# Designed miniproteins, single chains, continued (3), part 66

Each design is a single chain, and the fold is of that chain. pLDDT is the mean over its residues in the fold that is shown.

## One batch from the design tools (miniprotein)

Design m10427
Fold by ESMFold2-Fast:
Structure m10427 (fold): chain A 61 residues (1-61)
Amino acid sequence: GEAEELIKELREIAESATDPEIHTTALVGVHEAEELLKQGKEEEALESARNALAKVKELGG
């Protein structure tokens, strides 16, 4: 689903990030969205992943 695609993008950002703040923000975003998705909260997982991606973009990732 869309949440899984955004989680994948966040994981790729985390793996490629040289900036510790971008790396940590992306990795936290992956973890939070995966936890929500595991609970069946797909809409909340999607929103969480989008918020993490927006934060990464704000930081220059």
Scores: mean pLDDT 84

Design m10428
Fold by ESMFold2-Fast:
Structure m10428 (fold): chain A 77 residues (1-77)
Amino acid sequence: MEEERRKAIQDIADTLLAVGYLTEALLRIAKRKGKKDFSELTEEEQKEAYRESIRLAERDGGPKVVEKLKEIIKKIE
């Protein structure tokens, strides 16, 4: 019971971190390209942001966060 709860909380935390890295990368690419928001990004610029988010997660988030991020990207790509 307690272990299942801890796993669920960790899964939520890893998902929130993944979303955070994706959001940071999208904002960074948008700013670098002079775009107002994410809706103005081309498919190529979106893919650049996805690659940047994975690099950020690999550096600071760890392997579970990278896995969650790849799952999110697959759903929106």
Scores: mean pLDDT 80

Design m10429
Fold by ESMFold2-Fast:
Parts: C-alpha cells; structure tokens; sequence
Structure m10429 (fold): chain A 94 residues (1-94)
C-alpha cells in the first residue's frame, strides 16, 4: 500500500532528523513519503516536516536540490496547505 510505504518513509525521516541528526537523509525520506501518498496524513505531515527542515536548515541540501524539493512540495500538496504556502515563500526568497 502506498499509504503504508508513505508512513514508513515519514517515520524514517523522523528517525534521521531527531535521532541521527542527518537532515539530508531526513529530507530524502520525507520527499519519498510525499511522492508516494501526497493526500495521506503521513504524506501531509511529511510535506510539513520537509518544509520546516528546509526553512531551518537552508544549507542541509545543495541549493539546486533544495529548490527541487520545495517545488515538489508545491506541486504535490494542496495549494492552501501550510507546507505549500511556506514552500512558495522560501522559493520566492531564493
């Protein structure tokens, strides 16, 4: 199930971010959760965590990869979501 896989990647992202302090690996895991099930609770939570990680750690990813991840949040999540709105603001600041 895409929803179960998205939840697994969301939890993997939390583990990398909170336990291992590996923001690059956390970002990759969160993006995978968003891509697998963007309309699921796990996908929406992953999108918000990805946005906040990219906001708070702007140098965690190379600038081109950071831009791509923000564009994927905007493309895949509801336009009025906090993640989509925040990602658009970060893209305008780049």
Amino acid sequence: SANIKALAYYNLGLFYERELNQPELAAKAYLRAVQLAPNSVAGQNAAYRLFTLLRDHPNALPADQRRHYLEEIVRLTPPNSAAAQGARELLQAM
Scores: mean pLDDT 90

Design m10430
Fold by ESMFold2-Fast:
Structure m10430 (fold): chain A 58 residues (1-58)
Amino acid sequence: MDLALEGARHVGRYFWEDEERLRQAMENMAASLPEARPAFEEAGREVLEERREERKRK
């Protein structure tokens, strides 16, 4: 399942500017591939945390 997590992280990075779209993208992927829902949720959480850290850094 590493491929699903890696793919989800890649998509998450693509939407990092828009938190709402990131959330929608992760939900759409989870709906299409339910077996990988935990991976999509994990990737979304990680991207949001990185975005939060990026904002705090400046």
Scores: mean pLDDT 67

Design m10431
Fold by ESMFold2-Fast:
Structure m10431 (fold): chain A 85 residues (1-85)
Amino acid sequence: KAEELLEEARRLAEEARAAALAYIDALAAGDEAAVAAQEARLAELEERIRRLVEEYEPDEETLREILRIVGEAQMAARPAADAVE
């Protein structure tokens, strides 16, 4: 149901935020291998979110909430990335 989809989206968003923070740490350390690993992890999480939307075809309200949850996680990581750059 919609609540379970939102909970899964929230879990994926939390994982994406953790990966984004690890990516920033790797950039600051100059660790190219760690940067590549976190980029791959972020790409996998994006694919999982896309599959969640495509497979379950949530209603418009649920889809909007999923996109909001994902957007909040991305916005939380963005200021730290901008500060490193």
Scores: mean pLDDT 70

Design m10432
Fold by ESMFold2-Fast:
Structure m10432 (fold): chain A 61 residues (1-61)
Amino acid sequence: SKAEELFREAVTILENAKNDSDLERAKEKVREGLKAAGQEPTDEVVESTVAVLKRYVEEKK
């Protein structure tokens, strides 16, 4: 689905993030993914989702 594609893009950006601009790009992909999934992309939900994805990336070996 489009939502899954956008979240996958966010994960890829987070895996290769080198600066704050990359983190902002990942945040925007998460926002778009939430909208595509039919969820309201409030700042709180976006921040929470980004935090979960960051944790996933950090724990991935």
Scores: mean pLDDT 80

Design m10433
Fold by ESMFold2-Fast:
Structure m10433 (fold): chain A 95 residues (1-95)
Amino acid sequence: SMMMKIVFVEASATMAELHIRELVRTLLKEGKITEEQYREVLEIVDEGMARIDELLAAGKVEEAMRVLRETIARVQEKLLAADPSAPALIVPPDP
């Protein structure tokens, strides 16, 4: 159902945000990324989450999932540019 898909995307987005924030905080503490790179990743996450919230409020579940995946990909690209050994981020499956 559409409601179950919305809940799935909300849960997936929340888990991705929490995981990414914890990961980049750890990488900053370990000196693997700079404060600038840390801020850039947080800005990507904040922008992505705001867009996901707007899309879900409009019932645009497929677009919200696409934005979530694009946000994860942008974060992964930034992390790999800083450290090629950065861990792979988990991409959620389709709802």
Scores: mean pLDDT 88

Design m10434
Fold by ESMFold2-Fast:
Structure m10434 (fold): chain A 57 residues (1-57)
Amino acid sequence: GLYRRIAAYELGKSVEEVEEIVELLREGVSAKEIAKKFGISEEDVNAIRRAMEAGLL
């Protein structure tokens, strides 16, 4: 969807990587561990979580 593409662009990542972040968040993996794996901030991961909670992802 559009929000996946926006997130990918803002993070400098592929849409596939954003989908992996979303899946890890659904599995209950911590924002800290996801941030380390993808080389992004915990704030970036939490922004994706908020978008998921809002039904945007």
Scores: mean pLDDT 85

Design m10435
Fold by ESMFold2-Fast:
Structure m10435 (fold): chain A 55 residues (1-55)
Amino acid sequence: SPEEALRRAALAGIEDFAMQGRDELAEKLYESAVKELGIDPETAREALERGRKRR
């Protein structure tokens, strides 16, 4: 579904920004993903942590 595609893209974006060291952008996308796309906060946090570990 379009909603599932947006959620997958948001999670990938969080991980990518965190991996690039763009922490402010990663955190803002995390907040938007949880608030606007209804992504589980733990799932979004895991994406953020994965990106940071691969930095």
Scores: mean pLDDT 85

Design m10436
Fold by ESMFold2-Fast:
Structure m10436 (fold): chain A 58 residues (1-58)
Amino acid sequence: SDEEAQKIAKEILGENFVEAKILPSGVLVLKVKRIPPTEAIIELMKKLGVDALQLIVL
């Protein structure tokens, strides 16, 4: 769910987090202030069970 995606993304990314949602296609759309570390992206995708990411840096 979008609420679960936002909660988990905020826990992993902290203040870098802006917004997260999962599209019906299973793509995670993630908005951040800066490009996150690769390790953080891997952990987030594993916890959400997604294999595709659209990253938007503000």
Scores: mean pLDDT 84

Design m10437
Fold by ESMFold2-Fast:
Structure m10437 (fold): chain A 89 residues (1-89)
Amino acid sequence: MLEEIEELIEELRKRIKNREEYEALQREALRLLLELLRPVDPALAARAEAALDAGDVAAALALLEEIAARLSEEERERLALEVARRLVE
């Protein structure tokens, strides 16, 4: 999951040359991932949301990766693709 999200963010970065736009897109991607993972572990998702609200992207990523570790590799890949789909809509 973390690696897949980093790959997604790097791919989006290639399309966005402005740092502020990149940072906004990264936060949006993490928010979308949070909502998709919320049904798997609502308690950890709430902690990840609090970390994102505090601007602690590293803590949020670590908590989201803990939730994603319960998913198969195929399920994690599907989540990364769903985040990408929602970002480009």
Scores: mean pLDDT 74

Design m10438
Fold by ESMFold2-Fast:
Structure m10438 (fold): chain A 91 residues (1-91)
Amino acid sequence: MEEVEKKKKELLEKARELIFEEASYTVEAILYVSTKLAYESQAKKNKEDKELVEELKKKAKEAEEKAREYNEKANEYGKKAKELLEEAKKL
């Protein structure tokens, strides 16, 4: 009885930590999406400066790649949290 409740508590605690990591990576992904949009906006505003436009487009692409990386990490943590929550439900 006490061992089952302890295991359930440990699973729920680990799930909460993973949910926090998911939320943290989701926020980072949102910030990089915003960074991408800012660079794209600046490129549009400076359309006559071809060299600056190409530099800003490169930075926007790098920000997009970072946003994708952080979203993939967020999804991984979310999946692990879901697995722990399902395991806790079976106890």
Scores: mean pLDDT 88

Design m10439
Fold by ESMFold2-Fast:
Structure m10439 (fold): chain A 54 residues (1-54)
Amino acid sequence: MSLYEQLLKQGLIDESQRPIIEQQLRGLPFGAPLEVLYWRIYTALGLPSPYPKP
């Protein structure tokens, strides 16, 4: 399951936030740790991250 689909299922995002999420995903190096990916997405959406800043 993609991160985008997972966030949609959790109700944390909607369709209007797709461009922000895709931009963050494109800005990450291939093979970045999942914690870094989640941190970037949550921060970009203005949500409190469950992970410490990387």
Scores: mean pLDDT 66

Design m10440
Fold by ESMFold2-Fast:
Structure m10440 (fold): chain A 82 residues (1-82)
Amino acid sequence: IREVASEEAIKIAEEEVERYRAEIEAAVRAGDRERLHQVVNRTARRTEERASKVLSEDDVVQAVAVAAELIGETIAAVRAAA
């Protein structure tokens, strides 16, 4: 996905995921599935909202897909470090 996403789409996804990264990591470490679900949904919505203001429709889809991939990587990294 990142290989075909525009530089702007990747940047927006990375910035939004980084903004919520500490909350995602804290929710995973606490085993708080409800909090994790809430922060993941916020991250995805914020990425879509921001991308929709400046990117094409196709690039918005790519930005959300990149954000989902980065969130999954963050969750996996916290679990692997435990």
Scores: mean pLDDT 81

Design m10441
Fold by ESMFold2-Fast:
Structure m10441 (fold): chain A 85 residues (1-85)
Amino acid sequence: IEELKEKIKELLDRMIEAVKNGDTQAAKDALLEAANVAMEYFALTGDPEGAVRVAKLVSRALEALENKDYEGAIKAIEEMKKLID
């Protein structure tokens, strides 16, 4: 379980770095991997509300990336990191 938390944080940090580097595809790939690991984490911890919140934040981050709103995408990622802590 702690390993899943660390992996989620690393993937979210990777997404932020990809956004800073202008690599939108790498940012999307890292975000989707982080979402999959986060869904597994919330399933194992029995937190369905956390899983729903992650799904909503992933949707917001993807919409922000499509709209080239990189600040909005980073903000959504920071909110996801807080859910894991």
Scores: mean pLDDT 79

Design m10442
Fold by ESMFold2-Fast:
Structure m10442 (fold): chain A 112 residues (1-112)
Amino acid sequence: SNLEKAREALAKGDYDKAIEYFEKAIKENPNNVEAYTLLAEAYLKRGEYDKAIEYAEKAIQVDPNNADAYILLARAYLKRGEVDKAIEWAKKAEQVDPRYKGLADLLKEEAA
């Protein structure tokens, strides 16, 4: 599938191919939350933080309980130097998935 080809390209560091195949996967199934989160990760790895934010926000629109999307938003805002926004998204990840408990406090300590 396009999703499998995209994951393979992402794993190999071929972000251009990964983006192309994830965009095709989204076109085939617009409700595939994993395609949005992995596309956001590919953009994050390319340093395209605004696009990473856009697709992570779309993932949340599809599935508001997807903790990976909130973590991607926190990571993208950190890369942009927007620490307060990164902390807000980390707190939302903690609310959705208790495995992330303490992440927002860790980010606050790094900002101090």
Scores: mean pLDDT 87

Design m10443
Fold by ESMFold2-Fast:
Order: structure tokens, then sequence, then C-alpha cells
Structure m10443 (fold): chain A 120 residues (1-120)
């Protein structure tokens, strides 16, 4: 199988988000959880990594909740390796996360995609 990312939203608490990373064998290898609580100022950071033989993908998300209930998000997706498909996947993941957080009423302060080429 291909490595993949899974996003889960709690239906009773739409402001709770879980991001999971799976390897090529379908094993859970990394996860990050984010919660938005009304009336609280918080800063949360999570990183999810998935790896194959040819590349690594790292997703870093920073979520800031303001005292008045606004959610601000910074998204960084890094791809490292020799696979040309890794760049396309990283960009697709970044755009998907942006759309998801915007659908939850969050403001996207930063969307960064980095591709690091390594020798084959």
Amino acid sequence: MQPYLELRVDPENPRELELKGYDEDGNLVSEAKFKAEPGKETKEEGTVRVRSADYELEVKIKVEQTKDGKIKVKIEVRARGTSPEAEAWARRVAEFLKALFESMGAEIEELKVTVERVPA
C-alpha cells in the first residue's frame, strides 16, 4: 500500500481534529490532536510524519485560539526524498488542510510547502 494521512473530526465537537499518519503496511506511525475551547487562549502545535523508501512527508500544524474564540492556523508541509510525486502529494495535503480549517471557520495565517531533494 501507499502511505497515507487520515483526518478525523469529532461529530459532537467539530472543533476537535485528529491527524493520523500511516505507513505503506497500514500501521499508524504518527498522530497529532487539536482542540478548540471557547473563551480560552491556547497555542497548540502538532507534527505528523509518514515515510516510504523513497520519501518522507512531514505535516506541522500550529493552532492558536484567541480569547474571543477566533482560530488561527499555520500549516507547513515538508517533502524530502527522490520521488517526484512527493511534491504533488505535499501540495495536495497542504491545500486539503487549508480548505478543512477554513470550513471550520479558522483563519489561515501561513501555508508553506517545502520540497527537499536528496540524491538517489
Scores: mean pLDDT 73

Design m10444
Fold by ESMFold2-Fast:
Structure m10444 (fold): chain A 120 residues (1-120)
Amino acid sequence: SIRKEIEEKIKKAAELLKEGKYEEALKLTEEILEKYGEYHPVTAEANGLKMLALYKLGKKEEAKELAEKIIKEFPESGFALYAKAVLKYIEGKKEEAKKLAEKILESYPESPFAKILLEL
């Protein structure tokens, strides 16, 4: 199943982020987005994890630009929730970021992105 393959890769990217392997996490998220499409519901998680990996690597402006692009293009979608959560985290607004992660978990209880953001 392609969906299961994507979900397993997303879970692995989140695991790499937890382990501090930010370059490997970034590479895996980019591979997911290139192969399966940047703006599909099944790859929304990969965008969130990519933004976190970019930020952890010190690429703060790249992380912000990606988040702002997603919010501008898909303001009413679930994609925007992931991007907004990362922007709040980058701004040091950890409580607001966690509240957005909890909102993601209400609709997607198994979200690797939301789970890792709550552990940061």
Scores: mean pLDDT 84

Design m10445
Fold by ESMFold2-Fast:
Structure m10445 (fold): chain A 59 residues (1-59)
Amino acid sequence: SMMAKREKALLTAMGLLRQGVPEEEIVDYLMEKYGLSREEAEEIVREARERLAALEAAA
């Protein structure tokens, strides 16, 4: 489903951010791998940053 694809893309973005991959490269990767628009990929990377920040604040 579209929702499952978005969640998988979000988890992938979180993992790549943790590995130190530049955001621009993550956006390009998500567009290529998941067929997302640039706008969708950028939104997912932003959401991934926010989720990681929340997890670090809770630790």
Scores: mean pLDDT 84

Design m10446
Fold by ESMFold2-Fast:
Structure m10446 (fold): chain A 76 residues (1-76)
Amino acid sequence: SLAEEKATHLEVARAIGEGIINYLKKKGVSDEDIEELKRFFDEKLAEVEALPDSQAVDGLHKAMEELFKKAEELLK
């Protein structure tokens, strides 16, 4: 079902986000920047949770792209 696909994609996205956060911590990114990135990601996941199941995968794709871009900027 689309609802099951949404739940699975969100769970995978949370795991990827945790991996990114742990990597940034290892690279010496500040606690302030880590907490800001966590807040940003949590807010984006909440937005995807609120989307209709038919739109959730596209919303999640955009959220993950934004997360990767912000993470990359913190590694400058």
Scores: mean pLDDT 87

Design m10447
Fold by ESMFold2-Fast:
Structure m10447 (fold): chain A 83 residues (1-83)
Amino acid sequence: SSAVKKAEELKEELLEALKKGDIEEAMKKVEELVELAEQNPENKEVLEIAKEAAMELLKHAETLEDILRAIGLLLRVIGLELE
């Protein structure tokens, strides 16, 4: 689906941002992925990509602010899975 393709593209952009150490760009990519999952809650593949992305972001978060932002994004995706 077009949503899955967009999710894969955003995940690639996330990984490139993380390679560069650009946590703000990485955060933005995960936010876009979570929003895509919220717009397509029936699409389990998009949900899984968004969840993996949020977990990957959390592994790279260094400040308390970034850790809390990453946890917030992960909780949004988990909330969608529980619906």
Scores: mean pLDDT 87

Design m10448
Fold by ESMFold2-Fast:
Structure m10448 (fold): chain A 56 residues (1-56)
Amino acid sequence: SAAALAQQRRAEAAELARRATELYKKGLESKDEAVSKQLFQEAEELADRALALLEA
């Protein structure tokens, strides 16, 4: 059903958002600017994917 697919997308979005938050936290705690930049970029990509699923 459409409702089941929407629930699955919300669950996937929540998981991506949680992973993005973890990467942001690691980026903030890193002393290496290159590592922080990579972690922030990965977090942003996951956050964007989560938002896209919620807007579908």
Scores: mean pLDDT 86

Design m10449
Fold by ESMFold2-Fast:
Structure m10449 (fold): chain A 66 residues (1-66)
Amino acid sequence: DDIHQLLQARIDELRELKHSQSSLDRLQELLARPAEEILEELSKEYGESKETVEERVRSEVDQLKQ
């Protein structure tokens, strides 16, 4: 599903930016969860609803690629 792909893309970009290993490990654990749990956790992190958080994550990944 889209949210697993977006979370993986976020992890990949943060790894390229040499983000902390503990932060990357936490995101990897989240990636192993069902899409609904990922959407819930990320919606809390971004202050978005489950309906809008996917678009928010996509926007952040695009910013990290720059």
Scores: mean pLDDT 77

Design m10450
Fold by ESMFold2-Fast:
Structure m10450 (fold): chain A 80 residues (1-80)
Amino acid sequence: HMEDIEAETEIALVAMEVALARNALKQGKITPEEAIKVYEEALKRLKEILERSTNPRVKAQIERFIKDLEEEIKKLKEEL
């Protein structure tokens, strides 16, 4: 399914960007505010992918990612 392949690729790229930001934050290379901006852009992209996805497995994967990322954003905002 073409949309599923594109969605999975985009999810992988978003996951990579989030992981890089998370590691940069741990190493003090970026601020919590900068990490939040990356995570919020990631959430926006994930929600866009979710809206156009038809595969229940892909949808479940995105929904878990969104939930985890929203929790990370909440924790970071509590430190501001």
Scores: mean pLDDT 84

Design m10451
Fold by ESMFold2-Fast:
Structure m10451 (fold): chain A 60 residues (1-60)
Amino acid sequence: SRKEKGEQLVEVMKEVSKELGLPLSKVEDIAKRLLLEIGPEKFLELPKEEQKKLLIEAAK
């Protein structure tokens, strides 16, 4: 399910990009920082809604 977790993260990043009007590359940079801070295993296990919330909060 590593592929499924990666696909979920890509979809969340696209949704955040659209919602905040940020380039996808900027959202990817934010996601990389969150993965480093929280840990990739912990972050990827989060529900889609929680991943989205954390990305939006980190983008402020």
Scores: mean pLDDT 82

Design m10452
Fold by ESMFold2-Fast:
Structure m10452 (fold): chain A 75 residues (1-75)
Amino acid sequence: SMEEKIRELEERREELLEEMRRLAEEEKALLEEAKANPEDEEVKKKYEEKRNEVARLMLEAMKLLIEAEALRKEL
């Protein structure tokens, strides 16, 4: 049913948000390390890569939210 599809999308989004929270903590740690070592290009690169990974998951979570909301409007 449409209700089951909405539930599956919401559950998948919750899983992505939990993963994003873990990665955001790693991003925060890398940002602090980059601030402490502004000449360390490798740390800066790791921070950028982690930030991009968090952003990618956020976009995926937003797409799932939009899809679930669109399905709710059809009910």
Scores: mean pLDDT 85

Design m10453
Fold by ESMFold2-Fast:
Structure m10453 (fold): chain A 77 residues (1-77)
Amino acid sequence: LEEAVRTVSEAFGLRPSVLRELARESAAIREALLATAATIRAHPDDAAAQAEAAGLLLTEVVRHFERAGRRVALTAE
């Protein structure tokens, strides 16, 4: 999990602490995070494959916040 958090955080400029906390709260986010990291490692030159995997991870994050009654800003702050 820590290697997946590092890989995804570095690739997309996300905060490692936030990804780690979300993965702890949601098995779906944890699985999507692991899959995204695996895609980045397996296809480092395939931006489309990496974007697709990241999109699935983002979808799980949005669903998690919806279930928790929280809203997620999809635009950069």
Scores: mean pLDDT 73

Design m10454
Fold by ESMFold2-Fast:
Structure m10454 (fold): chain A 79 residues (1-79)
Amino acid sequence: MERIEEIFDRALEAVGKDPEARKKVLEAIGKAAAAPTVEEKIKYAEEAVDILHEAVPELTEEEAEELKEYVRKEIEASA
């Protein structure tokens, strides 16, 4: 849990310095929040992580996969 929070905080800090990338991430998060099914929520949440990975070169592919796994589990646990 602490590891995922560190990865997420670092990615959000870096994206905060790129307004265009931040806008795309927030748009994907909004789509995830509005999605009617768990499968669609996961799809858009993973899209947000992919945008973060593209915008934040310090975020490794391994860390991006850890974030995707975390958001999937959180969405499933909340449904």
Scores: mean pLDDT 77

Design m10455
Fold by ESMFold2-Fast:
Structure m10455 (fold): chain A 66 residues (1-66)
Amino acid sequence: SMAAALEEAEARGLEHQPLVREVRAAIESPEAAAKLFGISLEEARKLIESGEEEIGKAINELLAKK
């Protein structure tokens, strides 16, 4: 799930990374999610509505590229 993905990132010692905190806030806001993932506002809403599993995968990919 989305929450579990963020908890795993924190367990890996990324809890102090600003990106982890921004990701947590972004996934509850379509505007913030659009900016974070580099997608349109409409796509961000669809991603959030599609479910926590897909959001969790997107978060893990973003953190891995950092």
Scores: mean pLDDT 63

Design m10456
Fold by ESMFold2-Fast:
Structure m10456 (fold): chain A 74 residues (1-74)
Amino acid sequence: MEEKREALRRAGEAIERNLTPEIRALLQAADEAAEAGDLEAAREHTRAALEAAGVEPEVRDTVVAAFDEMAAQA
């Protein structure tokens, strides 16, 4: 729990500091896909946004793993 929360916090900070129109578009696409129930597309768009924001691979993997757990609980 704590490691996932810390990874999400770091990812959020990186997104906030590097928030470009491209990253906003990827986050919007991820949100739209999640609302449509396309969790795979939402996951891929989220990963792309994190990569564009310069989030470290280990943090990205933790965020994606948290996304997969949310999908499993839905």
Scores: mean pLDDT 74

Design m10457
Fold by ESMFold2-Fast:
Structure m10457 (fold): chain A 58 residues (1-58)
Amino acid sequence: MPPVTSEDVRELAAALLEEGHSQAAIARRLGLSPATVSRALRGEPLTPEQLARAQAAL
């Protein structure tokens, strides 16, 4: 499996928003904080630890 990137998290978060999920619900699903989801949606880089949490949640 390819490693999850900050861009992948942004795309997933955007898709979940389109499905009607709140930013807090997305954060819970991905094992991240709402602030981290906000940063990803802005195109900011995530730490390897945050990316590992998101990958484990998929």
Scores: mean pLDDT 79

Design m10458
Fold by ESMFold2-Fast:
Structure m10458 (fold): chain A 90 residues (1-90)
Amino acid sequence: SVEERIKELEKRIKELEEKIKKLKQEIEELEKKLEELREKLKAAGDDLAEIAALIGEILRLIGDIIELEQEIKKLEKEIEKLKKEIEELK
């Protein structure tokens, strides 16, 4: 029935919202690590090998954050599509 289809779509939206919540929490943890690495970089002085290693780790974390942000955007678009499907069924 239409009512059963709406319930399935609403359940899928809730699952995607929970996934977004978890991804946002992961980003917050990576941002905290990024700040810790930035403080270490300030403390590295003239140790070029340590500076290079820290910059490498910072760039990797930035890349990971960007990938997670892109995944969130994809999930948000899927939620918008599902919401439109619900509106069309009403």
Scores: mean pLDDT 89

Design m10459
Fold by ESMFold2-Fast:
Structure m10459 (fold): chain A 89 residues (1-89)
Amino acid sequence: SDLDALVEKVRALPSDKQYYLYPVSKEIAELVTRKGLMTKDQVIEELRRISAQTDRPLTLETAVAKKDIVIDGELIPKGTVLLLLGYKP
């Protein structure tokens, strides 16, 4: 149910964009196996994998990179959609 809502949110995003899954907490960062720029389908696969490894419901917020930025030594180009992954409060 909660996972299905997150997947539908990602499916509604533009298919021609690059995505970056940003873990908001250290706990979620430890569950993220794929790092760097992703396609929409790769994000959905990673969300399913993370959800299978935690009993806590997840939340996802979107932002857009307004300039080229560096996250954990990786270049994230301007226009990349940032998906902020956290636990539901």
Scores: mean pLDDT 82

Design m10460
Fold by ESMFold2-Fast:
Structure m10460 (fold): chain A 100 residues (1-100)
Amino acid sequence: SNLEKGKELFNQGKYEEAIKWYKKAIEEDPNNAEAWLLLGMAYYQLGKYEEAVKYFKKAIEIDPNNALAHYYLGLAYQKLGKREEAGKWIAKAFDLISKK
C-alpha cells in the first residue's frame, strides 16, 4: 500500500519521500488516522513543527483515542516553546494509554 511504501522510506530516513507516499495514502482514504499521524511524524523529523501540529490534530479529529497522536502533538508543541499546551496533550496521551 501507499502507507507501507511511506513507512519503508521513513525507516530509511527519507522523510521528504515518505511524505509524498503518505499524501497519496490520504488521497485514497482521508479518514485514515494512521496516515495523518505518520505524515505529522515525518514533518516533525524534518523540524517542520507547525506542519506536524496540523497533521497530528487531523489524526486526533479522526481518532480521538489515538494516544500516539496526542503524545507527538505534545512533543511538537514543546519544540514550538508552547509548554502549557504540550503538557495538556502529553497528559491526555498517558490517560489514553491507561484505558487501553
Scores: mean pLDDT 89

Design m10461
Fold by ESMFold2-Fast:
Structure m10461 (fold): chain A 58 residues (1-58)
Amino acid sequence: MSKLEKALAEAKKFVEEKNGKATEEELREFARELAKRLGISEATARVAVYLALREVRR
């Protein structure tokens, strides 16, 4: 599984758990942590979080 796929999967799980209560700050902090954990850019992690949020609310 690619790093982006793994980032998206973890972001989706986080968003589902926090759905309805996740603030912009919490989402941004999670993206920073995810980027650090997976060795990807913070921008890539933010995109993964955004895509996960969109998919969960589909």
Scores: mean pLDDT 76

Design m10462
Fold by ESMFold2-Fast:
Structure m10462 (fold): chain A 55 residues (1-55)
Amino acid sequence: SERAERRRKEHKEYLKKIEELVQQGKFDEAGKLSTEYLQRLRDERRREAVENLKK
């Protein structure tokens, strides 16, 4: 539950950061941030699957 709330806040911050980087012309950083964000979401999904097996 706390993870869901954290993810919603992180998603909003992610969108704001992407917009900021694009407005500053930092397209390379925006691309890296996007890639890292998507990779983190995949990693979190895997961790949740593993945690569901522990109990």
Scores: mean pLDDT 78

Design m10463
Fold by ESMFold2-Fast:
Structure m10463 (fold): chain A 96 residues (1-96)
Amino acid sequence: MILPLNAVAKVVAEAKTREEAEKLKEILMEQAKELEEQGIKVVEVRIEGTKVFIYLEHEDYYKAMSAASKLMLIARELGAEGSVEKISEEEALKRL
């Protein structure tokens, strides 16, 4: 029996247009690479319409949420709506 120990945080950033969402994704991905040097794993990045979704994983839930919050603030500085959600272990397993 293996218990899932890693926490997943979800960043949702909404741009005004699809083209702005693509640019936002590129900027957030570049920032996420710096977070990977700190042990944060980028699990998934996707775009749906004007929304950018980034899933971040870490053994420490608070570190995952802190990293997600940094990406959310960057999105907001770029004029996008940004939010962070905690993903349950069951939801994380369904997405991954």
Scores: mean pLDDT 76

